Designed miniproteins, single chains. Designs and how they scored, part 1

Every score and structure here is a prediction.

Each design is a single chain, and the fold is of that chain. pLDDT is the mean over its residues in the fold that is shown.

## One batch from the design tools (miniprotein)

Design m1
Fold by ESMFold2-Fast:
Structure m1 (fold): chain A 60 residues (1-60)
Amino acid sequence: GAAADALVRNKGLSREEAEEAVELARRAGNAFEGGEAIKERFPQLTDAEALSLAKLALDE
């Protein structure tokens, strides 16, 4: 989706890694916990980037 495409373009993450980040946010069920889970898995992302991705994955 759009969130996965943004990660591939902006951070050089693989499509598989980007899709994994989106799935982490969906499992968390909220943007805050999703952002924290994404950040722990992909520490190269900033807190703001991880949170923004979590919001996109949750349609917020």
Scores: mean pLDDT 74

Design m2
Fold by ESMFold2-Fast:
Structure m2 (fold): chain A 98 residues (1-98)
Amino acid sequence: SSEELSLEEAKKLVEEALAQWEADLAAAEAAGADPELLAIAREALARIREAIRTSKSKEELLEELARIHLEVLEKVGELEDTEDIRAAIEKVKALLEK
């Protein structure tokens, strides 16, 4: 089994991922990506940054990241309705249920 991460280690990994996602967003914007998709991505990145700042446990951080991911999938699904997006929405919803 993998070593159990501390909250600070989990936050650091998400911060490293956030930096990569911000770089990917800048590249997508330069490539002429859909402004509505770019807006959804910017809002998601801002919420991830807030989750890193405010979360008091690993469970709280992961739950908020899953909620952000679900909102992104639902908003993208309004623009691009595909079976893959619908399947991803249902999978993330299942992870949030207990």
Scores: mean pLDDT 77

Design m3
Fold by ESMFold2-Fast:
Structure m3 (fold): chain A 77 residues (1-77)
Amino acid sequence: MDLDKTLEDLIKEAEELEKKARELEKQGDPKAVVYYRLAADLYDRAAQLYMSLGKLDKAQELYERSEELRQRAKELE
């Protein structure tokens, strides 16, 4: 129960940070890079937790999302 709540909270935080990063990118704000990295880190943490639970499909989805955001951050530097 506590772990499922932690996963939901991590994913929700990652989604909010990703949304903020995209809004900053649209405005040309260089802080977008920081928020993309923060979102990617949270998605990666959630993916590792799903991997530990044997939920490989969910882990893979979040890992791929994390990598997409890291690539976006690199492109904006």
Scores: mean pLDDT 84

Design m4
Fold by ESMFold2-Fast:
Structure m4 (fold): chain A 81 residues (1-81)
Amino acid sequence: TERLLAFARENALGAIEALEKGDYKAAKKLLEGARRNALESGTPEGREAAKLLEEAIRALEEGDVEKAKKYAEEARRILES
């Protein structure tokens, strides 16, 4: 459980960095990885973060990079609680 949350945190941070660098392909893969690890953790925090990561992925697919970054940062904050 804690190991999966740690991977989710790492992937979410990596996604934020990729978004800032304009690497949207890497950002999407990292957001998907973060969401998967958060859900597989089976924790309430993981479920909340996964919903925010789904919103981040959707925003990125719509071309809204700032909204994607906001949701990814909110997810990271929950995972660091």
Scores: mean pLDDT 86

Design m5
Fold by ESMFold2-Fast:
Structure m5 (fold): chain A 69 residues (1-69)
Amino acid sequence: APLSDEAVRLVLEGVEALGAGDYERALEAARKALEIDGPDNPYALSVLGGALRALGREEEAARAFARAE
């Protein structure tokens, strides 16, 4: 299914935030994208996992990456 324009924008914001080291912003953007397009968006889940790992939340990051499959 196609992603909504809002979810695509949020995923891109999350990727940019990860690159900038703004991990809290990346986490928020990924979470909002999952609320819009549902819990199985693999792009949003990969951003979520990356942000959680950067914040030291290793177990939550591992679960997010597993869900992205």
Scores: mean pLDDT 80

Design m6
Fold by ESMFold2-Fast:
Structure m6 (fold): chain A 55 residues (1-55)
Amino acid sequence: LSPEQQALLDMVLSIARDNALSVEQALHLARSLAESLGFSEEEIEAILAALRKAL
């Protein structure tokens, strides 16, 4: 992951931990934030794959 992708991953993991989010909720949050920040679909899929592995 790029530093920007890693920062978003770390933020979503922190939010998921603090708010007891399900895997599905965490993945939805990550996609929504990544799209808002202008990441490409390829970059978003890489973030989601890393998030699924970390959860």
Scores: mean pLDDT 85

Design m7
Fold by ESMFold2-Fast:
Structure m7 (fold): chain A 64 residues (1-64)
Amino acid sequence: MSPAYLVAQEAKRLGLPPEVAKALADAVRNGKDKYPEAIKIARELSTPEQAERLEKVLDEAFAK
């Protein structure tokens, strides 16, 4: 499974807008340099609880 796909699916499951899911998936596809940007998007565009769940999926996606 693509890590970007998993991040997009988690964002959709949490009820975030499609543009947020796409932005997070695009950050994952761009590689390690985009990890801080992806975390920032998660924290600024979601609730703290949603951000915590997204950060776990992002950590797994960037752990390669």
Scores: mean pLDDT 76

Design m8
Fold by ESMFold2-Fast:
Structure m8 (fold): chain A 64 residues (1-64)
Amino acid sequence: MKDEEIRKKTTEHTRKLIAEADAQATSPEQDRELAVRVTAESLRFIGDIIDKEIEEEKKRLEAL
């Protein structure tokens, strides 16, 4: 995957999570918990994409 695709997918995923959080949050306390969760999930999503890119690159290097 190219960096541009990673950025686009990450941005779209984060926007969706924020929209869902805004729909559920009715208090400042819930807003804080949702913000932390959205951030943690976004970081995990980015990590998963990077790990997959590394594995695909390894396969390409092994193909000779």
Scores: mean pLDDT 72

Design m9
Fold by ESMFold2-Fast:
Structure m9 (fold): chain A 68 residues (1-68)
Amino acid sequence: DEEFKRYDYDGDGYVDAETFVLSKLRSLGLSPSDEELKEIVKKFDKNGDGRLDREEVQRLMEWLKKES
């Protein structure tokens, strides 16, 4: 919850998908390529607007726990 608020700078309930995913992967010791990053973003950004809502962030975090 606190992590989501750190990336939701304007309080609109969305975070920048690419920035959030990249930051989380780096915190896990992963260095994704531009292609891998775009693939992961597309997997969770269902509407293609480049932003994730809280539900999409929750799903991403659950997926990352399985990778690491």
Scores: mean pLDDT 72

Design m10
Fold by ESMFold2-Fast:
Structure m10 (fold): chain A 68 residues (1-68)
Amino acid sequence: SRVEEIEELLEEAKKYANEEERKLLDEALQAIRDSDVGSFLDLLVELAKRSKNEKLLELVGEVLDLLM
């Protein structure tokens, strides 16, 4: 399912994340499980703005692409 694909991408992103970014990723995973799409999108946008890790940004971009 699309949700399963999103969860796999976010779990992969955790490998490249620092402590603050990992907290945001965990909150995003919880939001998608709760079907809270608004909070999920806000958390992904925050990650995209804060992170300087190219691999993490690539994976977040792939998640956003799946939502379009």
Scores: mean pLDDT 85

Design m11
Fold by ESMFold2-Fast:
Structure m11 (fold): chain A 109 residues (1-109)
Amino acid sequence: SPIIDEMINILKEIKKLLDEMFTASREEAARLVARIGDLVTRLQDLFDQLDVSPETKARLRKLLEEIVKLLDEMVAALQAGDYERFRELAEKIKKIVDEIISILNEIKQ
C-alpha cells in the first residue's frame, strides 16, 4: 500500500529527528520539534485516507493522539529548560512510533 509505505517512511524520519535532538542546541531542538510537528500533521492526513478496519483505525488514532500530546509536553519541557523531562518524552514518542510501525507492517501483509 503506497499510503502505508509513506506513513512508515514518515515515522522513520520522526525517529531520526528525535535522535538528532540529543546532540542539538536548544534552538536546533526547537526547530526539530517543529519539523516533527509538521510530519505528524502529514501522518494524520494520510491516516484519515487509510482503508482499514474500524478497530485498527481507532487504535492507530489513539496512538497518534498520544504522540501529539507528548510533543506538546516536549515543547513545554524545552521552554522550561527541563532536559531530563525532554529526553524522557522523546523516548516515549519513539516507543509509540515503533508500535505504529509494527501495526502498519502487520496490515501490509
Scores: mean pLDDT 88

Design m12
Fold by ESMFold2-Fast:
Structure m12 (fold): chain A 97 residues (1-97)
Amino acid sequence: REEEWKKRRLELAEKIADYFGLSPEEREVLLEIVKNSKDYDEFIEGIKKAAEEGRISPEVAERLIERLETNKYVADQLIKIGDEIDAEIAARRAAEA
């Protein structure tokens, strides 16, 4: 839901800023981008645009995008595994009925 994204996005932005040791100015830009982003994809696009505008260094933006894409990939993999397990349980229950 949108409220979970709002909470998750702020936590994610703070963790990334701390992990990469962003300057106060770069941290402010990252927080503005995340507040104006409705979802994860828009957040990544916002970072790319800020780098093109010179508000974040291109090197920092590249590292941030790489980390965000890695996190999205891991989440998608976990969801897929869960769906496969649920399907197997359902098939076994149908065979026992």
Scores: mean pLDDT 67

Design m13
Fold by ESMFold2-Fast:
Structure m13 (fold): chain A 65 residues (1-65)
Amino acid sequence: KIATQEELETLLKKHLSGDVDGTTLASAISKVLEENDLVPDQSTVDFVLSVNPDLGEKLKEKYGF
């Protein structure tokens, strides 16, 4: 199932509290996708690439982007 931005935001709120930087958010997104058997959309992959290129590239490889 492709995860919507709203689904990811809801799941991330369980892991993150207060202000988080983009790198922390990108790492949390990757973990949430893996733990919940979700597939990111292109905009999510683009976001992760913009803040953490190494993690974004791994995400592209894992999900076939």
Scores: mean pLDDT 73

Design m14
Fold by ESMFold2-Fast:
Structure m14 (fold): chain A 67 residues (1-67)
Amino acid sequence: ADEEIEKGIKYLQEGNFEKALEHLKKALEIDPKSEKAKEALKLFLEALPDEQTDLKKEVEKLLEKMK
């Protein structure tokens, strides 16, 4: 899980939002209750540009699934 979270954050820093989300989704598949993955998704949501509405909705759905 930690490896996928680190890759997700790295891609987010590079502006590759699609790859960042892919790796964070993999982290959640490994550990659906990961607090680190949840925090990374929250940071991802805050970092996404306003025009990325579809990606924002996808991240929000993942956070809702985690409760």
Scores: mean pLDDT 77

Design m15
Fold by ESMFold2-Fast:
Structure m15 (fold): chain A 75 residues (1-75)
Amino acid sequence: EIEELEKKAEEYEKKSEELLEEARKLSEEGGKEGLEKTYEAFRKLSESGGYFVSSLSLRRKAERLKEELERKEKE
């Protein structure tokens, strides 16, 4: 369970990073090719943020489960 949450968080982090890189490239091109690419960059940046937040949520859930197991083992 914990390992599955960590793996899923890692996958979401990777997707977030890929979208962030795409947004960065589009933002750089937007200065030359106009508003369409700039808007697409903002859309991908927002999507990247969504995956990043989901990744953090999964990692926090995994960490809480680890802490709970450690507390039960010590008590």
Scores: mean pLDDT 76

Design m16
Fold by ESMFold2-Fast:
Structure m16 (fold): chain A 100 residues (1-100)
Amino acid sequence: SALDLIENPDIRALLQTLYDSAMNREKILAKVKTLDPAVVKPFLESLLAQLEANKDNLVNKNGGYLDVVTLTITNEYNPETTIYIHKSLIEEMLAELDKL
């Protein structure tokens, strides 16, 4: 998949789990706990900052939910991969990392 081109293995593992297990919140949270918090926490914080900066963005208002991050990953060998991440899930992932 397009996700195979993501250089950081912890970010790749997180995004792959979000894509494969979008409906399984418990599995996502369990996976986050196994990843490097020094890499994953700044990434998740950047997604929250993106939501705040782009809260009036037309994609969030007209193409999806106001509190959802849409990540689109493309490459020349695989079709476009889109991942939707709710703000509440990002906040819960950060809360689990903060417990460690």
Scores: mean pLDDT 72

Design m17
Fold by ESMFold2-Fast:
Structure m17 (fold): chain A 94 residues (1-94)
Amino acid sequence: MKKEIREIVFEGARNGIYAMLMKSLKLYSGDEELAEKGIEIASEGSQFNKKKLEETKKGTEEEAKKKAEEAKKKSEEVEKKVKELVEEIKKKAE
């Protein structure tokens, strides 16, 4: 469905924003290792969403809903992990 495809695309874009945030933190933080981990997590999430988008385009309308939920769940996990890394970087900067 058009709605499910839009949801997958949006979640992929959101993961890309998190990757850019972590790249910025890598430039300005004292802990490049934690920032790099965040970049890897967000990039992996974006690749996952891209694969789910391709699968959705070839599948049935019912499969599209399932793929959209899988993409959303992966993006939520990426967001949680990135937020944890951001807080850890902040604590190290103190």
Scores: mean pLDDT 74

Design m18
Fold by ESMFold2-Fast:
Structure m18 (fold): chain A 59 residues (1-59)
Amino acid sequence: SKEEEARKIAEEVGKLADEGRLEEAVKLAQSYGSERAAEYARKGDGDSAGVALLLHLTE
């Protein structure tokens, strides 16, 4: 449940970043408390943003 929710959120941030919707991806990552994921999202690196957010949410 918690892990599945985290995966969906991380995947959404990654998709937004990969689609070039960088401001939305950054805001979403920051709303979940991961500045690391937001940094990757800002660079358009959706894979790294998603992984960073997933690790943050499942710690």
Scores: mean pLDDT 84

Design m19
Fold by ESMFold2-Fast:
Structure m19 (fold): chain A 80 residues (1-80)
Amino acid sequence: MLAEKALAALEAGDLRKAASYLTGAALRLIGEILDAELAGKPVPEKTLELLELVKKAIQALQAGDLEAAKEHLRKAAELE
């Protein structure tokens, strides 16, 4: 799971690897949204909530707020 891998990387101090996993998670979730829209299906609420948490983690990481980034990633991992 990408959110768990991103959290583990942040806890290890590997910000570059954490950013890579967060980008991968965002792209996968966007892909799931696009697949649902192209199929004429509603986007799952869980997918939208996971994307919002991943976006918040990325924003916190860009702001240098590692504790906020970890908190958002813990919530994302719990939803997976």
Scores: mean pLDDT 81

Design m20
Fold by ESMFold2-Fast:
Structure m20 (fold): chain A 103 residues (1-103)
Amino acid sequence: MAAEAARLRAWSERLNAASALIATLTDPAVRAAALDALGLLATARRELLESGEPSRRITVVAASEEELEAVLAVARAMGARVTGVERRDGEYVLTAEVPLPEV
């Protein structure tokens, strides 16, 4: 119970930090990409808590360099490690590892 509560607090703090960052974004498309990335990262962290895996890989698509930078910032705020970025027909495909939430 205590360890689980500590993990949930740590996750909530990171989620709040990412949300505050997204609130500073003025471009609606960039904000939408950042929100989508946040949703994927939050889902991956929930799945890690359920599975007990040490990390989970996610893939995010960004349509512009500005969207890529916002997605990278959100990934870092959520504690994810970016493992790759690929460019395909003007889009960026970002791969990141989400670690098991720390206590």
Scores: mean pLDDT 77

Design m21
Fold by ESMFold2-Fast:
Structure m21 (fold): chain A 63 residues (1-63)
Amino acid sequence: SALERAREALARARELAAAGALSPEQLDTVEKAVREALAAGDGHGAYAIAGAAVREAQEVLKG
């Protein structure tokens, strides 16, 4: 569940980056942090990181 939510949030962050709402450098930072959290067995932490990036990107689009 947490792992699936983390993967879905990361996929959404990638979509938002493709739409220009998240920079390539921001996306790279998020992807690395998510991978480190998942490698540590922290699915909830991975989801928190990816979910925060999605929320920040969505705020940019609210303009």
Scores: mean pLDDT 82

Design m22
Fold by ESMFold2-Fast:
Structure m22 (fold): chain A 71 residues (1-71)
Amino acid sequence: MRLSAAQRDELARRLAERTGVSLGAAWAAVAELAELGVPPTEAQKDAISARTGLSREAVDVAVELLREAGY
């Protein structure tokens, strides 16, 4: 599903607040997860972690935030 810029900003901000990651890394992770859909596979989570530099824990928080937002 395509996120609006405002939705991406809000989700990235919440991810950064919960996990301490940079807003840039949070934006990248939220964008990739929104394109893949939820729930992602374990391999997709590993790939996002590797590409964005987020921990697997931070990727799992991003998945939860997208589910809460109805994605």
Scores: mean pLDDT 79

Design m23
Fold by ESMFold2-Fast:
Structure m23 (fold): chain A 68 residues (1-68)
Amino acid sequence: MEELLKKAEELEKKANDADSRGDFQTAIELYEKAYEYYKEALGEDSPRVQRLKKAIEAARDGLAFAAA
């Protein structure tokens, strides 16, 4: 569990950095990996997992808007 959380946190940090740079594609990929680890460690109904789901949706919206 702890090791999965650490991996998820590292991926989330990298995703946040990519997102802040406007690299939405990389952010989405990293958030999705973090989401899988958090979901396995904490379960789908965890507030952390729900936050990651919203971050993925926001990054996808950013990518779609940038492509328009």
Scores: mean pLDDT 80

Design m24
Fold by ESMFold2-Fast:
Structure m24 (fold): chain A 99 residues (1-99)
Amino acid sequence: GVEEAAKKAYEAAKKAGKEGGAEAARSAAKAAIEAGASPTSIAAAGASAAGAEFTASSPKGTEEEAALDAQSAAGAGGMGGEESARKAAEGAEEGAKKA
């Protein structure tokens, strides 16, 4: 389910900390697919991983960007706007295809 996919995505993002948000999202999407998640859950996992990575690796002065990224990830995981969910799904699916 979404909770397990999000947990695995978050742990993968934390481990991948230096590879940046895109790579974290790809790793998260792959983990979610392996867990048998739905497309919505895959998108949520990717978004959560990207937000976690940005927050964990954020250099000094990027606190506002970290907050925006975390807010975007939360929006995607909790429905968010239609456009936000669609873009998150596209990113997660692109990462999944590369996995």
Scores: mean pLDDT 50

Design m25
Fold by ESMFold2-Fast:
Structure m25 (fold): chain A 71 residues (1-71)
Amino acid sequence: AEEDLKKGREAFNKGDYETAVKYFERAVEKATDPKLKAQAYLLLSAAYVELGDFDKAREWGKKALEYRKKA
């Protein structure tokens, strides 16, 4: 999960938002820690903003907020 977040951030920093989404989705699936899950949802939301998919960005941002409160 943490490794997927790292790979996703590397892709995001290069402007490869589609690859970043793939890694952040894997991080969400593998994460069991609410704090790490919140981080993965937040980064997934940010990647969707860059892709122009604001509906998905809002959906994932809401999930990030929910899991951040559980940390």
Scores: mean pLDDT 81

Design m26
Fold by ESMFold2-Fast:
Structure m26 (fold): chain A 65 residues (1-65)
Amino acid sequence: SARSLFYKAGQLLVEGKYEEAVKYFEEAIKEDPNLPLAYYGLAVAYQRLGKTEEAEKWKKKADSL
């Protein structure tokens, strides 16, 4: 479920597994595109990876939900 994918992504983010966290947040969004927290999580993961442009893109999308 989107919820399970979101929680797994959050765990990976805490563990510093940012690339894996991105994948799980993307899958959560794919199952439920109306999850602002998953978009914010994706933005945080991209920020940690140094991908500032991607982080800003996803934060903006979360803010528009």
Scores: mean pLDDT 85

Design m27
Fold by ESMFold2-Fast:
Structure m27 (fold): chain A 98 residues (1-98)
Amino acid sequence: EDALLRKAREIAEEAERLKEEAKNSDGEEVEKLLEQIEEVLREAELIYQGAKDAGSSPEVQEAARRALEVAREAKETAEEELKRLKREQEEAERRRRE
């Protein structure tokens, strides 16, 4: 139970870190971060379901739900950042080629 709570908090922390890193990274790095975020999201989903199935305390279930929410936000942020960077690269290439 304490281990599950700790793991849920670690996932939330990792997702927030990956989200911030995506904002400060180039396009290739953001693509790799998106893959890592998708893996974290999958782990968050499994932990949330596991906490519910095990009848874990409300604190553990809330921590797992929060981890899931943060992981989803990180994915959305990375996807938006990737689209923005690709558009900027395309505009730069068009300016170079005229």
Scores: mean pLDDT 81

Design m28
Fold by ESMFold2-Fast:
Structure m28 (fold): chain A 60 residues (1-60)
Amino acid sequence: MTREELEKNIQESIEKLKKEAEASDDPAVRQLYEGVAEALKLFPVGLDRAEERNKKAREK
């Protein structure tokens, strides 16, 4: 799976979460969805950094 495909899937998930947040009557649930969406925005960067660290650790 390419990084571009991963970013696309994450963007689609963020949009889905925003729609679910808007459909929810519970402010706490809305905030939960918004928090997950914010975390997903940083996920590709965090994942890339973690992959690089693991790669270096294995290769030494």
Scores: mean pLDDT 73

Design m29
Fold by ESMFold2-Fast:
Structure m29 (fold): chain A 73 residues (1-73)
Amino acid sequence: EVEKLIKKGEEAKAAGDNKTAVEHYIKAGELAYRKGDYELAKEAFQKALALDPSNKAARMGLNSAEKALEEKK
């Protein structure tokens, strides 16, 4: 399911639809975070920020995932 959302984001990006790609990457990151997969959440939010560096949801999600990873080390 998270992997499916990342794949949809990659497909949208390949089609030139960066807005849809960002939306799918953010959904993937949020779902990964809820499942406790903070590394996958970080990767998904980083993919969203690569396409839209000013995206608040992706930036906040990345910050949350990174904090969770620091606490689990």
Scores: mean pLDDT 82

Design m30
Fold by ESMFold2-Fast:
Structure m30 (fold): chain A 83 residues (1-83)
Amino acid sequence: MTPEEKALEEARIERARAMLENLQKGNPLSEVYEQIRKDMEARAKALGIPQAELENLLSREELDKRWDELFTAYVQLVLAAGP
């Protein structure tokens, strides 16, 4: 694992912990999901990823079920865009 991959993975874990804390407090996570969706769209556009593939990853139900996996995919997109 590169130092960049490690830093992105640590950022993912910290964000996941913050999300879990908000969920435990009963706070809505919709705004956080929307921000991550927008960030992923921007990064995918920079990397030339087809919109159809991104839309499959960003469905609300898929995001809720596979939050950690989807965030890991986002981290990989960020790593690819800016070493």
Scores: mean pLDDT 58

Design m31
Fold by ESMFold2-Fast:
Structure m31 (fold): chain A 108 residues (1-108)
Amino acid sequence: MKAFAEELLALTRRYFDELVEELRKELLEDEETREEVEKAKSIEELLEVVVAKKLGIPVEEVRELLEKSIAGEKTPDSKKALEVGVERGMLLIELGVRAVARANEEIR
């Protein structure tokens, strides 16, 4: 059981990284997101691009709302800040669930 759990965890992390790279490639093929994705050096920055596209707001606005929220600053756009947080969280959950599913299929 312990050895199985460790192997499944290692595979899940590998597939999570693979899914993140698949997402990056898809966004690079889209003219709307390509320039911002090329500038994104981390998974956090990549997710900001996805959230910006989904909500129809600039990437800079997504970053500003997240930075102000983390700093404990009050924002006049509390609804937008919440929507940004929810959409980012949902993307991470989806990537995580897909990674676990791929890992579980391979280990069988």
Scores: mean pLDDT 77

Design m32
Fold by ESMFold2-Fast:
Structure m32 (fold): chain A 83 residues (1-83)
Amino acid sequence: SRMEEVRAQLEAAMENLRLVGKHLLLDEGVPLEEVVEIMRRQVERILATLVEKHGLSPEEAEELRRLAEERFEEMVRELEELA
């Protein structure tokens, strides 16, 4: 279904963001707080792009946001353990 494709694209984008966040924290020495802020802004851009690209309804956009927030919380917990 269309929403299965959208969710797959979100999951791929979030996985790429996880790798970028780890690189910024561990290789570039960016402070954890700044990495979290960068990632939060990028999540908003990813969501806006997918909503526009696929013409999502407000309800579909809220469903996608909930998934993105769940993945973001998992990534922040991982980064906190590495910092």
Scores: mean pLDDT 89

Design m33
Fold by ESMFold2-Fast:
Structure m33 (fold): chain A 77 residues (1-77)
Amino acid sequence: AVAEGVAAAAEAAIRRAEELAREGRVEEALKVLEEAIEQAERAAEELERAGDEEGAAAARAALERLRAALERLRREA
């Protein structure tokens, strides 16, 4: 389902960013999270327009997780 897809993509992006940061590739990790945030924002907008309340909520939850990961990485960088 779309809601599952958005959540899975966000988790994959966070995991990838954590892996890159562990390798000292912090700038690349930040780009991964920023791109994932843009994708999740577009997904949330599309789902809201389609009237998919559950999907939109999942996309917004994914956005919050991605933004939290980005903020944490910026503070540790």
Scores: mean pLDDT 82

Design m34
Fold by ESMFold2-Fast:
Structure m34 (fold): chain A 62 residues (1-62)
Amino acid sequence: LTPEQEAKLLEIVRATKKALDAIDQGNKEEAEKYAERVKELLESLGNTEGAQQVYDLLKKEM
């Protein structure tokens, strides 16, 4: 992995945690914001299919 790819993977993990925390708090707006961020980051790494799958899973929990 390049340092840039590692930074994006860490951001995905952090954004996912923020999305889940927002879901637990009932904050749908924040949850959607971070779910979209996770999707964008995964797409930027070339994983469009995985991006859509993760996004759909997070949306289901909202």
Scores: mean pLDDT 85

Design m35
Fold by ESMFold2-Fast:
Structure m35 (fold): chain A 66 residues (1-66)
Amino acid sequence: MIELPETKSELGEELSEEEKEQVKKIAEQMGLSDETIQQMIDAGISPKELVDGWRSYESRLRDPPV
């Protein structure tokens, strides 16, 4: 059987299946394409990082200036 020698891959940390699903849901709310979602998952962007980035970006667009 093939076993993983380490938790982190050369391309970064692997997301769990639940995390991948959460990323898809969050990215859909952000209006991102399926291709962009795939890139985020491949890059190992966690749902938390995606939500944090979205909240900061949304706050900037919503609040300032007009």
Scores: mean pLDDT 63

Design m36
Fold by ESMFold2-Fast:
Structure m36 (fold): chain A 88 residues (1-88)
Amino acid sequence: MKVELRFVIETPDPEAAAKALEEELSKVPGVTRVEARPISDTRVEVTVHIEAANPEELRASLDRVVEAIRKVAERFGGRYTRGELRPA
């Protein structure tokens, strides 16, 4: 199964946060594609594509993705402000 997860993170350093998000999220098992783009001086849009063989693996990958996003947001003085999960 495949899902697309989209987040917006608010941060004072969007360029550094975007790079860190791409690096950390690409390490998560099941993540097939990551795009993190600064969309303003304080915001980064993140799109993550996740592929899993079953719902249990999907939940595990989603949990790791959310934790990685939280860790990066915290590191850069940011916060997760918006998210959307959809089938892909």
Scores: mean pLDDT 79

Design m37
Fold by ESMFold2-Fast:
Structure m37 (fold): chain A 66 residues (1-66)
Amino acid sequence: DMIDRVQQYADRGDVDGIARLTPQILQDPDQDVRRRSLSIIRQAADRQGPQFSRDIFRRTQQINTP
């Protein structure tokens, strides 16, 4: 389950795990799965502070950029 995976990575503060799942989340055909997954990531970012969001952004770019 996508939501369960996102929750596990968010609970652990696993930036790489979240960054790897981000493209799959955005491409998921289920709108509810996308919304809930992004909400979990946002809540984790709110708890961890601005550096957490920046790290996710950087890692997502690195994984998806040639």
Scores: mean pLDDT 78

